# Designs tried in a protein design run: designed miniproteins, single chains, continued (3). Part 107

Each design is a single chain, and the fold is of that chain. pLDDT is the mean over its residues in the fold that is shown.

## One batch from the design tools (miniprotein)

Design m11717
Fold by ESMFold2-Fast:
Structure m11717 (fold): chain A 86 residues (1-86)
Amino acid sequence: DREEEIARLVASSGAPGFPAVADALLAEDAALPADAADAEREARLRALLRELGLSDELFAELERAAREQDPERQAALLAEVRAIFE
Protein backbone atom coordinates (compact mmCIF):
# COMPACT_ATOMS: atom_id res chain seq x y z
CA ASP A 1 0.00 0.00 0.00
CA ARG A 2 1.03 3.65 0.31
CA GLU A 3 3.30 3.20 3.32
CA GLU A 4 4.95 0.08 1.86
CA GLU A 5 5.48 1.87 -1.46
CA ILE A 6 7.10 4.86 0.28
CA ALA A 7 9.31 2.47 2.29
CA ARG A 8 10.35 0.74 -0.94
CA LEU A 9 11.15 4.08 -2.59
CA VAL A 10 13.33 5.03 0.38
CA ALA A 11 15.01 1.58 0.41
CA SER A 12 15.82 1.84 -3.32
CA SER A 13 17.83 5.08 -2.87
CA GLY A 14 21.15 3.13 -2.98
CA ALA A 15 23.08 5.68 -0.92
CA PRO A 16 26.09 4.32 1.03
CA GLY A 17 24.98 3.10 4.46
CA PHE A 18 21.32 3.63 3.57
CA PRO A 19 20.38 -0.08 3.13
CA ALA A 20 20.81 -0.76 6.86
CA VAL A 21 18.64 2.24 7.74
CA ALA A 22 16.07 1.27 5.10
CA ASP A 23 15.96 -2.27 6.51
CA ALA A 24 15.27 -0.86 9.99
CA LEU A 25 12.53 1.38 8.60
CA LEU A 26 10.87 -1.52 6.76
CA ALA A 27 11.17 -3.78 9.82
CA GLU A 28 9.42 -1.17 11.99
CA ASP A 29 6.61 -0.84 9.43
CA ALA A 30 6.26 -4.63 9.13
CA ALA A 31 6.19 -5.02 12.94
CA LEU A 32 2.92 -3.09 13.17
CA PRO A 33 -0.11 -5.36 13.76
CA ALA A 34 -2.37 -6.05 10.78
CA ASP A 35 -5.16 -4.06 12.45
CA ALA A 36 -3.03 -0.96 13.06
CA ALA A 37 -4.57 2.20 11.66
CA ASP A 38 -2.99 3.80 8.57
CA ALA A 39 -2.42 6.94 10.65
CA GLU A 40 -0.32 4.94 13.13
CA ARG A 41 1.77 3.41 10.33
CA GLU A 42 2.29 6.83 8.75
CA ALA A 43 3.21 8.42 12.10
CA ARG A 44 5.85 5.75 12.78
CA LEU A 45 7.27 6.07 9.26
CA ARG A 46 7.45 9.87 9.68
CA ALA A 47 9.21 9.48 13.04
CA LEU A 48 11.82 7.15 11.52
CA LEU A 49 12.37 9.47 8.54
CA ARG A 50 12.92 12.38 10.94
CA GLU A 51 15.55 10.31 12.75
CA LEU A 52 17.22 9.78 9.35
CA GLY A 53 17.32 13.54 8.81
CA LEU A 54 14.51 13.62 6.24
CA SER A 55 12.14 16.56 6.50
CA ASP A 56 8.36 16.28 6.82
CA GLU A 57 8.18 18.11 3.48
CA LEU A 58 10.29 15.47 1.75
CA PHE A 59 8.16 12.73 3.35
CA ALA A 60 4.98 14.37 2.04
CA GLU A 61 6.48 14.60 -1.46
CA LEU A 62 7.52 10.93 -1.37
CA GLU A 63 4.00 9.95 -0.29
CA ARG A 64 2.50 12.02 -3.11
CA ALA A 65 4.87 10.55 -5.72
CA ALA A 66 4.10 7.02 -4.53
CA ARG A 67 0.36 7.69 -4.64
CA GLU A 68 0.56 9.20 -8.14
CA GLN A 69 3.06 6.60 -9.43
CA ASP A 70 4.99 9.35 -11.23
CA PRO A 71 8.37 7.81 -12.22
CA GLU A 72 10.01 11.17 -13.03
CA ARG A 73 8.93 12.66 -9.70
CA GLN A 74 9.96 9.50 -7.84
CA ALA A 75 13.42 9.61 -9.47
CA ALA A 76 13.90 13.27 -8.50
CA LEU A 77 12.85 12.63 -4.89
CA LEU A 78 15.06 9.53 -4.65
CA ALA A 79 18.00 11.64 -5.88
CA GLU A 80 17.24 14.11 -3.07
CA VAL A 81 17.16 11.27 -0.52
CA ARG A 82 20.45 9.90 -1.87
CA ALA A 83 22.05 13.36 -1.53
CA ILE A 84 21.11 13.42 2.17
CA PHE A 85 22.91 10.08 2.76
CA GLU A 86 25.95 10.69 0.48
Scores: mean pLDDT 59

Design m11718
Fold by ESMFold2-Fast:
Structure m11718 (fold): chain A 76 residues (1-76)
Amino acid sequence: MKISEAELLLAMGLIEAGIALSVARRFPPETRERIRKVADEYIAKLEESAKAGNPEEVKRILEEFRAEVDRLFAEA
């Protein structure tokens, strides 16, 4: 089975999104909804970039996703 760098970065993003959604279940509905929306938006972007075979773009989107999730939890 051949796993590209872009596919590996996508897999990491999906795992991190799953963790964020799981953690968000412990927070009020407003925080959960914001995290879910951000996860949905960034998963779509990560999947698009991974399909294009661009690991640099996937990495950039993943870093943006991490920053946004950290910001939302800090505001909670």
Scores: mean pLDDT 83

Design m11719
Fold by ESMFold2-Fast:
Structure m11719 (fold): chain A 82 residues (1-82)
Amino acid sequence: TVRVTLHVEGNRGSTLTIQTDGQVLAKVSDNKDVNTLDVVVEAGEQTFQSIGVGPTGTKVSTRQATLEERPVVGSSDVLITP
């Protein structure tokens, strides 16, 4: 497993659900700009998905990242943009 810092673009007036491979990693309420979240996931190729649900509908952002199995620093940064 690898610790990852996710930088997720916010949706005004919505709650964000961050998931990978159908597993919910975090939920973030009422986000203004960019949200920073620490999560633990499996090493290798991961697909992160940010789902925002609000009055204006649903926004989905997908980010694929390759995470090292034996990281020296213990965490990696991943940016999720619209």
Scores: mean pLDDT 67

Design m11720
Fold by ESMFold2-Fast:
Structure m11720 (fold): chain A 82 residues (1-82)
Amino acid sequence: MLTKNQIEFRKLLDVDGDGKISDEELEYFFGNLDTDGDGTISVETLKTFVKATELDISEEEINALGDVTFDQFKELIKKHFE
């Protein structure tokens, strides 16, 4: 069962309640996590985000991804929240 923080975050991404996360919401979050504007999220930023959203992703998986593109971020979020 999702935690309260995970449920609130999921509701923010799944505004239609159809079990699908909109690409527009993901682009908004990606832009906020891309703090240096290089078009990728750093491993350290991704670790902080995962910890804050309580995603069930290991540090080993995050380290293996390296700097993540929008497409990789989208796949990661949809896998854990859809």
Scores: mean pLDDT 70

Design m11721
Fold by ESMFold2-Fast:
Structure m11721 (fold): chain A 92 residues (1-92)
Amino acid sequence: SQSLIDQARQAFKEGNFKKAIELLEQALDDPNLTDGQLSEILDLLDELIKKAKTPEELKRVLELLQKLLRISENHSLILRTIGLILRVIGDL
């Protein structure tokens, strides 16, 4: 789902954080995501956390991070995901 990740990044650049989250939710449904693509998703989720204005936005990002944690097998990606989960929980 590289096209969904690219579209999510574009939506983020345009300030459409709701659409960026929706596109990332769709991208994470792909069972063939590479570690590189998961890293790109994590980078965008980190940026979304910094821009989140409401608890509802943070909760949606948390759900995506929890899904990413369940599908990730790469130790470095798992640790990055846990770090972002702890940041979001601290802000809720």
Scores: mean pLDDT 84

Design m11722
Fold by ESMFold2-Fast:
Structure m11722 (fold): chain A 92 residues (1-92)
Amino acid sequence: MEEARRGAEGAERAALAGGLAGTGAGLAAGAIGGMGGGLSAALAAGADEEARGEAAREGGEGGLRGGLGGDEEGAREGAEEAREGALEGARR
């Protein structure tokens, strides 16, 4: 019942951690972490292949935005986008 929420939390944490790392390495880590988190959330929610791809893409984009911001606020925004993408993918 809470599988989608737990997965979405994973996507959020992964994107936030990657974004907060900052610099060039942080950008790559943010993108990869966000993509993996989004994919995991969609898989846990039983989403189809397209929704899984969408969640991974949105998570990765959120992670990149966080890393590019180089600040805590930007990282939080990216993490929130990753979480929202995973949940929306799971619904549709």
Scores: mean pLDDT 60

Design m11723
Fold by ESMFold2-Fast:
Structure m11723 (fold): chain A 66 residues (1-66)
Amino acid sequence: SEINKLREEAGRLLDKGHELHRKAVEARKSGDKGTADKLLEERREVNLKAVGLKEEADKLVKEAEK
């Protein structure tokens, strides 16, 4: 279903966000603050997109409940 596809895409983006966070932690440990900051910015963008997809899925659920 469309709802499942949106949830699967959101899940993939959240997984990508976790990987970006892990890379940012490693960059911070190596003293590369610039790389860590960029990775955290990319993670925020990916997380915002995932939230948007979840909101779209929730909207479709509410439409189906009518």
Scores: mean pLDDT 84

Design m11724
Fold by ESMFold2-Fast:
Structure m11724 (fold): chain A 60 residues (1-60)
Amino acid sequence: DGGAFVNYAKLLLERGKNAVEQGKKDEAKKIIDRLRSLAEKYPENAELFKKTAEEIEKAL
């Protein structure tokens, strides 16, 4: 049942990476915060959202 969450995480990853490449650090941090909040709200998918946040954070 992770299909929709996987697609959403991919969308946020692309948006976050684009923000980093454009020098929009504040926007990238907001996306990271959103992903961490989603991990708390949806614990069954927490690893997916945390991993996605980590990938954006690594690019910062």
Scores: mean pLDDT 84

Design m11725
Fold by ESMFold2-Fast:
Structure m11725 (fold): chain A 92 residues (1-92)
Amino acid sequence: SVEEEIEKLISKIKDPRYREVARLVAEALLASPSLSDEEVIELVQGFVDYILTKKPSADELVAIAGILGQEAGLSREELEALMRRVRAILEK
């Protein structure tokens, strides 16, 4: 049900690149051993709402992905890899 709830949230994003970024970030949050299902849904909801309401730039999306990756407990190297992947998606 958590995966279904996340997919419903991500489906609100119309830009396929932004949707791919949201899915990538959601996967990192879901893989976190320190976050509950409810916390993951809340963080994904906030990220989707931010995309829909603020229309963030690529730099802003990379920065937010880094913050959410830190919430997921990613190492510095994993955070750098996540941020590079997000930027690469947005440069398509």
Scores: mean pLDDT 86

Design m11726
Fold by ESMFold2-Fast:
Structure m11726 (fold): chain A 121 residues (1-121)
Amino acid sequence: MREKFAERVIENLKKLLESFGIKAKIWIEDGKLVAEVDGKRYEAEYDEKNNTVIVNGKKYKVSAFGLNTVIVRKDKNTYAVVNIFTGEIVDYKVPKDASKEEIVELALAAATVAYNSWVEK
C-alpha cells in the first residue's frame, strides 16, 4: 500500500505540472520526494512540529482545510489544496505571472505534505 500511495502522489504531481506545460522527473530518494525540472533539483523539507514545508528556502504554511484535505500556502495568491489520502491536488491558486520555479516549488510542497502524512509516524 505505501509504495502504491507514493506512486500515486508522484503521478498526480506529474499530471499537475504537465497542466502548466512543465515536464518533471519525480522520484523518492532517501525517503524524500525529489523533482528535477530543466536540470534543476528541487527538494522539500516537512517540519511537522511547526506545520511548515520549506522548498528552496521558501516557507509554506500547512493547515487543515476540510475533512480530508490540507492547504499548503505561501501567501494569499499562492496555495495548493491536497487530499492527504490520495495525494491529489484538488485546488490551487498561483499569480498569472508566476514563474515555472514558483509553480514547481508550490506543487512539490503540497505533494510532500501528502507523502509525509502517510509515511511518517
Scores: mean pLDDT 80

Design m11727
Fold by ESMFold2-Fast:
Structure m11727 (fold): chain A 75 residues (1-75)
Amino acid sequence: ERERKLKELTEKAREEAKKAIEKSKKGTVEEIERIAKELSKKAAELTKKDDGYRESGEEYAKAANEAEKIAEEKK
């Protein structure tokens, strides 16, 4: 039960991360930096709740790092 719900949250986080990265590829540097900041906040909030949310939090953190790299490449 709990394991299934945590896995579903991780899969949802991966889907949202993928969409955020695709949006970052088409966005301006300012928009990408905003996306990265929002993803970082989501990662931090999930990590603070419970160790079970660590995987979903890590997916958002990875997306935030990728968005920051895309922003740097566009500068």
Scores: mean pLDDT 77

Design m11728
Fold by ESMFold2-Fast:
Structure m11728 (fold): chain A 55 residues (1-55)
Amino acid sequence: MAKYEEVPQNEEGIEEVGKAAAELEKENPDLAAELIERARRAEDEGKGLEKIVEV
């Protein structure tokens, strides 16, 4: 299971998403890849970022 929490679209928010993706890579690399892709799209489109809060 994965739950997401909205974070600000700024340096802090991007860092939080990166940490969450790194933790997931060992257990679920597909979900980690999806999280990274979602963050890139949100940054490109000027939308809010999300971090995973529960795996």
Scores: mean pLDDT 65

Design m11729
Fold by ESMFold2-Fast:
Structure m11729 (fold): chain A 97 residues (1-97)
Amino acid sequence: ELEEKVNELLRKLAEEMADLIGKYIDSLINRLKELDPELAEAFRKYLVENGGKMAGEIVKELKETAEKLRKMDPQLGEMAEFLRDLVARALAILFDK
């Protein structure tokens, strides 16, 4: 029950985080279009082409950090794994397709 509630909270948090980041990126791109349409398109293209790769690299670094922290203190390792799972879910939603 607690495990199921935690998984549901992680899913909701990841969805909210992805939505907020996505809206912020859209706002930034829309503002850039007003100032420099070419720069706005270049930035959008960069995120489309590199977003998934950047997300993968971030998740990999968080996983390696969690493994190192687990060796120092199991509780820190668990906290780092929780953060990794949350970030991985949010980035997968944001940059999947």
Scores: mean pLDDT 79

Design m11730
Fold by ESMFold2-Fast:
Structure m11730 (fold): chain A 70 residues (1-70)
Amino acid sequence: SAVNEAARAAAEAIEAGDEEAAIRQLRTLYDKGGGSSGTAAALGELARLAEERGLHRAADVARQLMSEAR
């Protein structure tokens, strides 16, 4: 699905250290998944992954999108 593809692309960008690509894919994930619990959970895991890899801007974007999911 487009949601699963965006989540995978975000994770790949985070693992590659490409913070701008990660942010674009996180926004795509939110746009495709909306405020669903599954999308919020995926954003939470991606925020944690981004923090672990030092991509603090991507982590902040993921956390912001989680808060916007209401």
Scores: mean pLDDT 83

Design m11731
Fold by ESMFold2-Fast:
Structure m11731 (fold): chain A 99 residues (1-99)
Amino acid sequence: MKELLQRDAENLLASAPAVLAFADETLERIKKAYEEGNVEEVKRIVARDVNALYLWQLAADVVASLTEGELGERLRQVSDELKKKIDEAMKIADEALKK
């Protein structure tokens, strides 16, 4: 067993519910900013919140790729779910920036 990778995977999975909730809140905030025509707020959400989610997703993806068994599979599922939410947020941002 890769002890350090298992610990990293367990720690990421423990924080996953909070990260996914933050991703949902970020999606709602970027949608609202887009509906209000607030392009500067969309830019702030992308630079701060979406970027933070992307960095967590990247870390989870790397650890999942190196972790065997059920822990790796569960972390991969969380990473994939988060990536879909990030992609949705970036589509909204792209539309907002098209003016």
Scores: mean pLDDT 84

Design m11732
Fold by ESMFold2-Fast:
Structure m11732 (fold): chain A 80 residues (1-80)
Amino acid sequence: SEVEEAYKEAKEAIDRAREAAKGTPLQEVIDRIRAEFEKAKAEYEKDPSKKGRALQAAMSAYGLATSILDEVEARRKAAA
């Protein structure tokens, strides 16, 4: 399903961002993104009419997780 595919992509991006942000101030930010993403998924599981919102949440989480990865890289380069 579209939600299942988007969820998988978003989850993989979140997991990568969490690993990269581990021990940095950005860890709290990515943990919050993950929580909102999981909340939207749970709402869709209770109400299939929320498919569009679940898809949008997954796409947003993917974009935000990618931005966190870029920010971790930028901060590492600045600190070196």
Scores: mean pLDDT 82

Design m11733
Fold by ESMFold2-Fast:
Structure m11733 (fold): chain A 77 residues (1-77)
Amino acid sequence: MEEEIERLLEELERAAAEGDAEAARRYLTKLMSKIEDKEKALEALKRAEQAALASMDPAVMAAVGEEVRRRTAELGV
């Protein structure tokens, strides 16, 4: 499970770096569906947000940032 989570994070980071906002958001959604633990979900959301910021791509930052905010709110944080 953790190996698959790390692979999805790496795919998300790659998509963000390539400016593929749709792929980055899709990988984030798939990643969130596989994490049951709240603390691990928050760590994954933090890594996704950092990848989006590092991309400096407005579309990636918007798409990933919106999902991070939505998912964080769902977790009650």
Scores: mean pLDDT 81

Design m11734
Fold by ESMFold2-Fast:
Structure m11734 (fold): chain A 90 residues (1-90)
Amino acid sequence: MAEVEARLEAAMRELDKKAQEAAAAGKYKEAAIAALEAARRGAEALGDEATAARIRELLERAKAEKDPEKAVQIALEAVALLAEAVAAHL
């Protein structure tokens, strides 16, 4: 468990850093995709496969989305889903 937890924590920190850098550079779609990938890993780490599956679907929608603003809205939906899942599993 400790090895898996350490790897997931490191991966989520790296994705969060990339998301912040992309947002600061005005790369909103790249930031949204990074945030969605972090949320997916969070749901998987939580063991909530239903939430992880929903976030994976949102990630694919964001990748296909041509409007950066809509991609950000999809990422916000995924973050809200992860927050609800975390609260439910505490």
Scores: mean pLDDT 76

Design m11735
Fold by ESMFold2-Fast:
Structure m11735 (fold): chain A 99 residues (1-99)
Amino acid sequence: IDEIIEALEEARERVDDPELLERARRILAEQGIDVSDLTREEILEALEFLIEAGRRAKEGRDLEETRERLAALAADERRRRAIYLAQALAGVIMEERLE
């Protein structure tokens, strides 16, 4: 039930892991998304946002404010790419856990 939140939390702890970052960047590069220019701080901001959004959803809280915040972040090109990278990092970690 908490698998995606745990994967995002692990991605936040492993944000300086070059192998994890390279795997996620390759997945996004295949989709035409370049994230090589993103800062560590931008990646952490996206990870923290998704972790909080996941926790709020799990608690059954109103997600309208979270949805509006996501739309505002997605309007910024760099923050949108950071969100894609955060999702890719979590996806790589979830795949590792299936090994």
Scores: mean pLDDT 80

Design m11736
Fold by ESMFold2-Fast:
Formats: structure tokens, sequence, C-alpha cells
Structure m11736 (fold): chain A 77 residues (1-77)
């Protein structure tokens, strides 16, 4: 069914994003150990990346995704 195909596609995308998040977290943790000033930038990048991944998994448009990113950035100011 179409619903089952979309669910399977979403699950594969979710697994890929979880793997990407883990690799990103590991790379940034190593970078922060070399330069602690990157800690605040890492928090911002992680928050933005999480919103983009969630929007993509939910099938949001580029405009909806941009609005969600704007909201997260505003909350971190």
Amino acid sequence: SAAKAEEEKRKKLEERYEENRKKFDEAMEEAIKKDPSLKELYKLLKAVADVVYEAALAGKSDEETAELVDKVVEELK
C-alpha cells in the first residue's frame, strides 16, 4: 500500500538522519576538545540540524522548514 511504502521510506530516512547526527556529534565533540570556543556554535548548529531533519521527516516544505529554523534561532538569541 501507499501508506506502507511512505512509512518504510520515512523509517529509512530517520535511520540515516540518526546516523548522520551521531557522526556530527562525534566530529563536533572532537573539534570542541581542540577549540572550546566552538561549544556555543555547536549548540546552534545542532538545534538547527535537528529542526531541519524533523521537518524533512514530516514532509515539510522549504518555506515551513525555514520558518521552523527562524523560530529556533530566535529562541537561542
Scores: mean pLDDT 77

Design m11737
Fold by ESMFold2-Fast:
Structure m11737 (fold): chain A 60 residues (1-60)
Amino acid sequence: SSKIAKGKELEKRGQELIAEGRALMKEHPNDKEKVLEGVGKILRGIGLITEAGILLGKPL
């Protein structure tokens, strides 16, 4: 179904955002602004993975 394709795309994008956020925090651990930016990316990525889970029929 169209939901499966959209869910897989959101899951991929969510994983990419989490990886970017983790990398940003690892590269700039003493920069509070960069750490907060990294946390923001991780939270957004989790949101996309949660939406993907709903579309793919996974339990929350």
Scores: mean pLDDT 85

Design m11738
Fold by ESMFold2-Fast:
Structure m11738 (fold): chain A 64 residues (1-64)
Amino acid sequence: SEEEIEELFEKYSKDGEISEEEFIKLLQEEFGVDKLTARKIFLKYSKDGKISKEEFIKALKEVA
């Protein structure tokens, strides 16, 4: 659900944003997504090298 995605964002985010390293770790640990696929998703949704909550929700809907 969207609420569960928001909880994951809060768990992995720092200062309201998720870095590439934390995003890849999250997708690998929570969803079993490989590093290359996770990085491609990060690049698709990231802005200025970070993922905000709105972009994170969109990215996770692609893998769920």
Scores: mean pLDDT 82

Design m11739
Fold by ESMFold2-Fast:
Structure m11739 (fold): chain A 86 residues (1-86)
Amino acid sequence: SLLEVAKKVLELLRKQGKGPPEKVQKEPSFIEFLAELIKRLAEKYNLDINDVEALTEAYLQFWKDVSNGNPEALDIMEEVIKKTTP
């Protein structure tokens, strides 16, 4: 399932020391946020949704793009937040 893929991406990020802050990881909606984000990144880059390593690299690149004010990345972030926020 997409949630299982998101969990594996999070575990790989933790192993690399590049995961989000612990307080963010403990938010009840965080795993749904991550699942929606990786789904959109997989669609954008035509990645296999089961390719955990490729999805993890796309996630890391996405946050670099967001940090640099990349408009496309900011648009994706806004749409993911809108879909996953109550």
Scores: mean pLDDT 79

Design m11740
Fold by ESMFold2-Fast:
Structure m11740 (fold): chain A 122 residues (1-122)
Amino acid sequence: SSTKQLVDQAKADANQRVQDLENKIARRSAEILTLAAAAGDEMMKKAQQAIEQMNGLLQQAKQAVTTYTAQAQASTSLSEAQQIISQLNSELQSLETQINKLMDDAMAEAKKALKEAELKKS
């Protein structure tokens, strides 16, 4: 059915979106931790907390894909499936925005802490 094709495609797209997000978190977390390690133990603790928060939001994104795609598969109309997929995309956009903010804030704080640590050694 057209509904099945729409839902199967939306599930594939959402899973790819979450995989890309997971890869971005892993790469940026490694960068943040490298800077934080050079800045000192207090910054390492803050970096670890930010990474835990990003991973928590990533798990919410994975759960949203599972929940919304199951609801879309159970839908009785194309219109209902489209509405559910739209809700999934909105939820993923919100989670990505929150993750990007945490990531940008943690990176900026780690860079600032490293500069301050380097100035004290000079």
Scores: mean pLDDT 92

Design m11741
Fold by ESMFold2-Fast:
Structure m11741 (fold): chain A 100 residues (1-100)
Amino acid sequence: KEELLKKAGEYFRKAIESLDQGNLEEAFKYAKEALDYAVESGDEGAVRDAIHFLLSLAVKAYEAGKRELAKELIDYAMEVARKHGLDLSPIERLKARLDA
């Protein structure tokens, strides 16, 4: 569990660094890896944090005109949330807002 949480944190940091560099696609790649390690760790807080980061990336992708990437980010967050019994309402609200 501890090693999985360390890996989640490592990839989450890489995702933030990629985002700061404007590389949204690479940020998504690292965010997915961070979420996968968070899921394997069984830590619900880490999973929620990773999903929240994916939603933040989706907003930034939309603002940058990368609408297809934003949809991929939202769809992936929705898939993971469904698999883990998490509240879908925040993701559904964001999707509706960005589709308006």
Scores: mean pLDDT 79

Design m11742
Fold by ESMFold2-Fast:
Structure m11742 (fold): chain A 64 residues (1-64)
Amino acid sequence: SDEEIKKKVLEILEKHFSPEVVEGLKQGFTDDASIDEIFDQALRTGRFFGKEEAVKEIEELRKK
């Protein structure tokens, strides 16, 4: 389930961000990273780049 959530977050990021930004974010998606840490990184990045659609999709995924 955690692995599936990580994969879905990456799919959202790949849909809305450039490959270069996604590669940088993947460095934070280690096997030991918690789901909360992954959501926090993705949301922080989405907000920083003004990607409102990505932020909405990530927030919907976060509420389980």
Scores: mean pLDDT 78

Design m11743
Fold by ESMFold2-Fast:
Structure m11743 (fold): chain A 61 residues (1-61)
Amino acid sequence: SDADVAEVLALALTDPAVAARLAAVSAEVAAQARAQGLSPAETLKLWREAVDALLARLKAE
């Protein structure tokens, strides 16, 4: 969700470990999008889903 994306971005601004994980997730999404020929909108949707999954992992730690 937009709120979950905002929460991950806020965490990444204050915690370099979260920033590194977000960068890794973003790089994986970008690589998948290029490999599959995804549009910018489809890439953004995939990235939002990946960020939601990252937040769930961070909350479980």
Scores: mean pLDDT 86

Design m11744
Fold by ESMFold2-Fast:
Structure m11744 (fold): chain A 105 residues (1-105)
Amino acid sequence: SDLSAKAKEAFEKFAEFNREAHEAALAAARAGAPNDEVLRIYILLTGKKLGLSEEVAEKVFEKIKNDEEARKKFEEFGEELIKKIKEGKVVSKEELKEKFLEIAK
C-alpha cells in the first residue's frame, strides 16, 4: 500500500539528480529542436553528471543514433529505470554510469 509513496520519492530523487539534463532537453524540445538534438543534449548532460568525459558521452549518443542494438539497450535501460522507480528503488550513480559505458562499447 506504500508503494505509490515510495515510487514518488524515488522519482523525485532521480528527477533532482538529473534535473539539469531534463530541464535543458525539455527547453530544447519546447523551442522546436529535432528529436536527435533533444536526445544529444540529454545524453551529454547526463554523462557529465555521471562523471563521464565529453568524448565518452558523445560516443553514447552516436551509438544510440546509428546502432540499432545500442538503441535497444538504451530503451531497455530506460524501461528498467522506470520499473525500479515504480518499485521505490533508488538507482545509484555507479549503476547509471556502468549502463552508459556498456552502450558506448
Scores: mean pLDDT 79

Design m11745
Fold by ESMFold2-Fast:
Structure m11745 (fold): chain A 115 residues (1-115)
Amino acid sequence: MELEKKLESENPEEVKEALRELEKLVGEDPLGVAELLLKALTSENEVVRETTVEFLIEAPVEVVSLVLSYIMTLEDKEEFEKVLPRIEEIYEKTKNEEMKKLIEESVKKAKEYLK
């Protein structure tokens, strides 16, 4: 998929374009969007990880909610531990109180469920 290739780019502008395209697909393919966003947040490419965090800080709460819900369906403690620092960064930098509450509730549930 072309979006997957853009999400491996070392060019932040290409990554941002891919992330905006994914946001538009939230209603049509929420699972696919969540999968690609999780992959971007856990990417070995630091440009992809940092650009995705900055995008999600300003994204609608619904987009972050999809990623958090998807992580819970994976039942994978290692994957959760890999993404947790990025989710915590979104929590620290966001000024949206609804986003903070969503992350607090989701992280608490994940820590209880993935014991």
Scores: mean pLDDT 81

Design m11746
Fold by ESMFold2-Fast:
Structure m11746 (fold): chain A 67 residues (1-67)
Amino acid sequence: SAERALALLVAIVRKFGVPKSLEELENLLPAEHVAALRAMDPADLLAYLRGHLPDEDAERLVGLLHG
């Protein structure tokens, strides 16, 4: 589910920092979770991430998934 993908993404970033590339993110999350995050509306993803991470980290993650 998208909720599970979001929770795992936040946990990974809090522990290891923002991945440097989409490829690095794909090595840290199952393919189905990356697909779920990429299928989300970018504005909704950004709003969720801003509630859990610093704004700069949230913006960078949206850029990696939807850039």
Scores: mean pLDDT 87

Design m11747
Fold by ESMFold2-Fast:
Structure m11747 (fold): chain A 96 residues (1-96)
Amino acid sequence: SLVDETIEAMKEAGLVTEAEAEELKKLKSAQELLDYLKDKDIEKRLAAEALVLEEKGVSEEEVAEFLADFYVKLGVISEEEAKKMLEEWRKKKAEA
C-alpha cells in the first residue's frame, strides 16, 4: 500500500529509524502514534518525505496530499491543518 511505501521511503531516507518504522506499522491506527509523533516537526518531515518520494518517481502533488492525509489519519494534525499545509506548499512551489 502507499502507506507502507511511504514508511519504507522514510526509513530509506533516514527520516525515521528502523525501530520507528516498525512502530508506525504496528500502531498506525492507535492513539499512541499521536503521542509518539508529537515531538516531530511535522512540517519539515512532510517537506523532506515529499522530496524523497519525488526522487523515486512519485509526483510531488500526490506525495504531499498522501502525507497530509496520512498524518491526519494518525491524529498528528487536523484536516484543517493539513489543508493549510498543502496550500502553503503549493504557494511556495509556485513562487520561484
Scores: mean pLDDT 62

Design m11748
Fold by ESMFold2-Fast:
Structure m11748 (fold): chain A 78 residues (1-78)
Amino acid sequence: LERAIELLEEAIEAAKEGDFEKAKELIQQAYFSAVSSGVSEEKKNELAELASEAVKALDEGDAEKAIELIRKMKELLE
């Protein structure tokens, strides 16, 4: 899970810098890292929904909303 958390922290930094493409890629990498670490089906489903919403926020240029959603993903893994 440490790698997934690291990737989400990097995604927050990328979003703050306005690098939304990098942020989206890091969110996807974090999701797959968490799934590979054996998170529960409930957490997997919640992470998928939050990841989808965060990516959508980035596509809309809403960095603040995306960062909030990425932080929620991180909290699920802590």
Scores: mean pLDDT 84

Design m11749
Fold by ESMFold2-Fast:
Structure m11749 (fold): chain A 81 residues (1-81)
Amino acid sequence: SPLQKRLQELAELLEANRDNPVFLVHALEEFVRWAEEDPSVPEELVKKLREYAERLRENVDDVEKAREITEETVEFLREQI
């Protein structure tokens, strides 16, 4: 499905850029903005990704915590695919 393809692309983007938390915050926020406008995207998925984006934003200067949050986000995305 288009959603599964976008989730896979997001997971790959996060993995490739795991050392750039500022970029990852922007990528997650862009995905959430798109997902909020599409009624076919489950509300629970949008809520969870918004929570990950917020947690990552709060921890962009904490390398260990940012890495942990990024790994959790990728795991979550892979479970949705």
Scores: mean pLDDT 86

Design m11750
Fold by ESMFold2-Fast:
Parts: structure tokens; C-alpha cells; sequence
Structure m11750 (fold): chain A 73 residues (1-73)
């Protein structure tokens, strides 16, 4: 479910040092982007780009992309 994915993404962002308020906002944007992608690979690629553009550390970006890909397969 989208809500569980959003909570997991938010947790990863918070653990990576993103402010809780920004993590919540960014998690919503990431999940919305993933759900509107044509396939899981496109979703992972788009969410990785969004996270990186928002200053998320590379390790957290990789975790989010993998989580999104696994959730949509």
C-alpha cells in the first residue's frame, strides 16, 4: 500500500539526516512520482533523481530506489 511505502521512505530520509518536516514532504513527492511511473525501473530512476536533487545522501538514495522498485514489482 502507498501509505506503508511513504512511511518507509520517510524513515530512511529521517535516518539519513533530513529534517522530519522535509522528510514527510519529500516522501509524499517520491511516492506520488513512483505511482505515476510506467514501470518499476522508471519509478526507481525518477525517485533517485528527486532524492539526489534534494540533497539526500547517495546511500539513502540507493535504499529508496531499491525499496520503490521492490514495492512496485
Amino acid sequence: MAEKLREEVRRILTEAGVDPEKAEELAQKIVDTALNAKDSLEAATQVARIAAENGVPPEAVARIAKLVMDALD
Scores: mean pLDDT 82

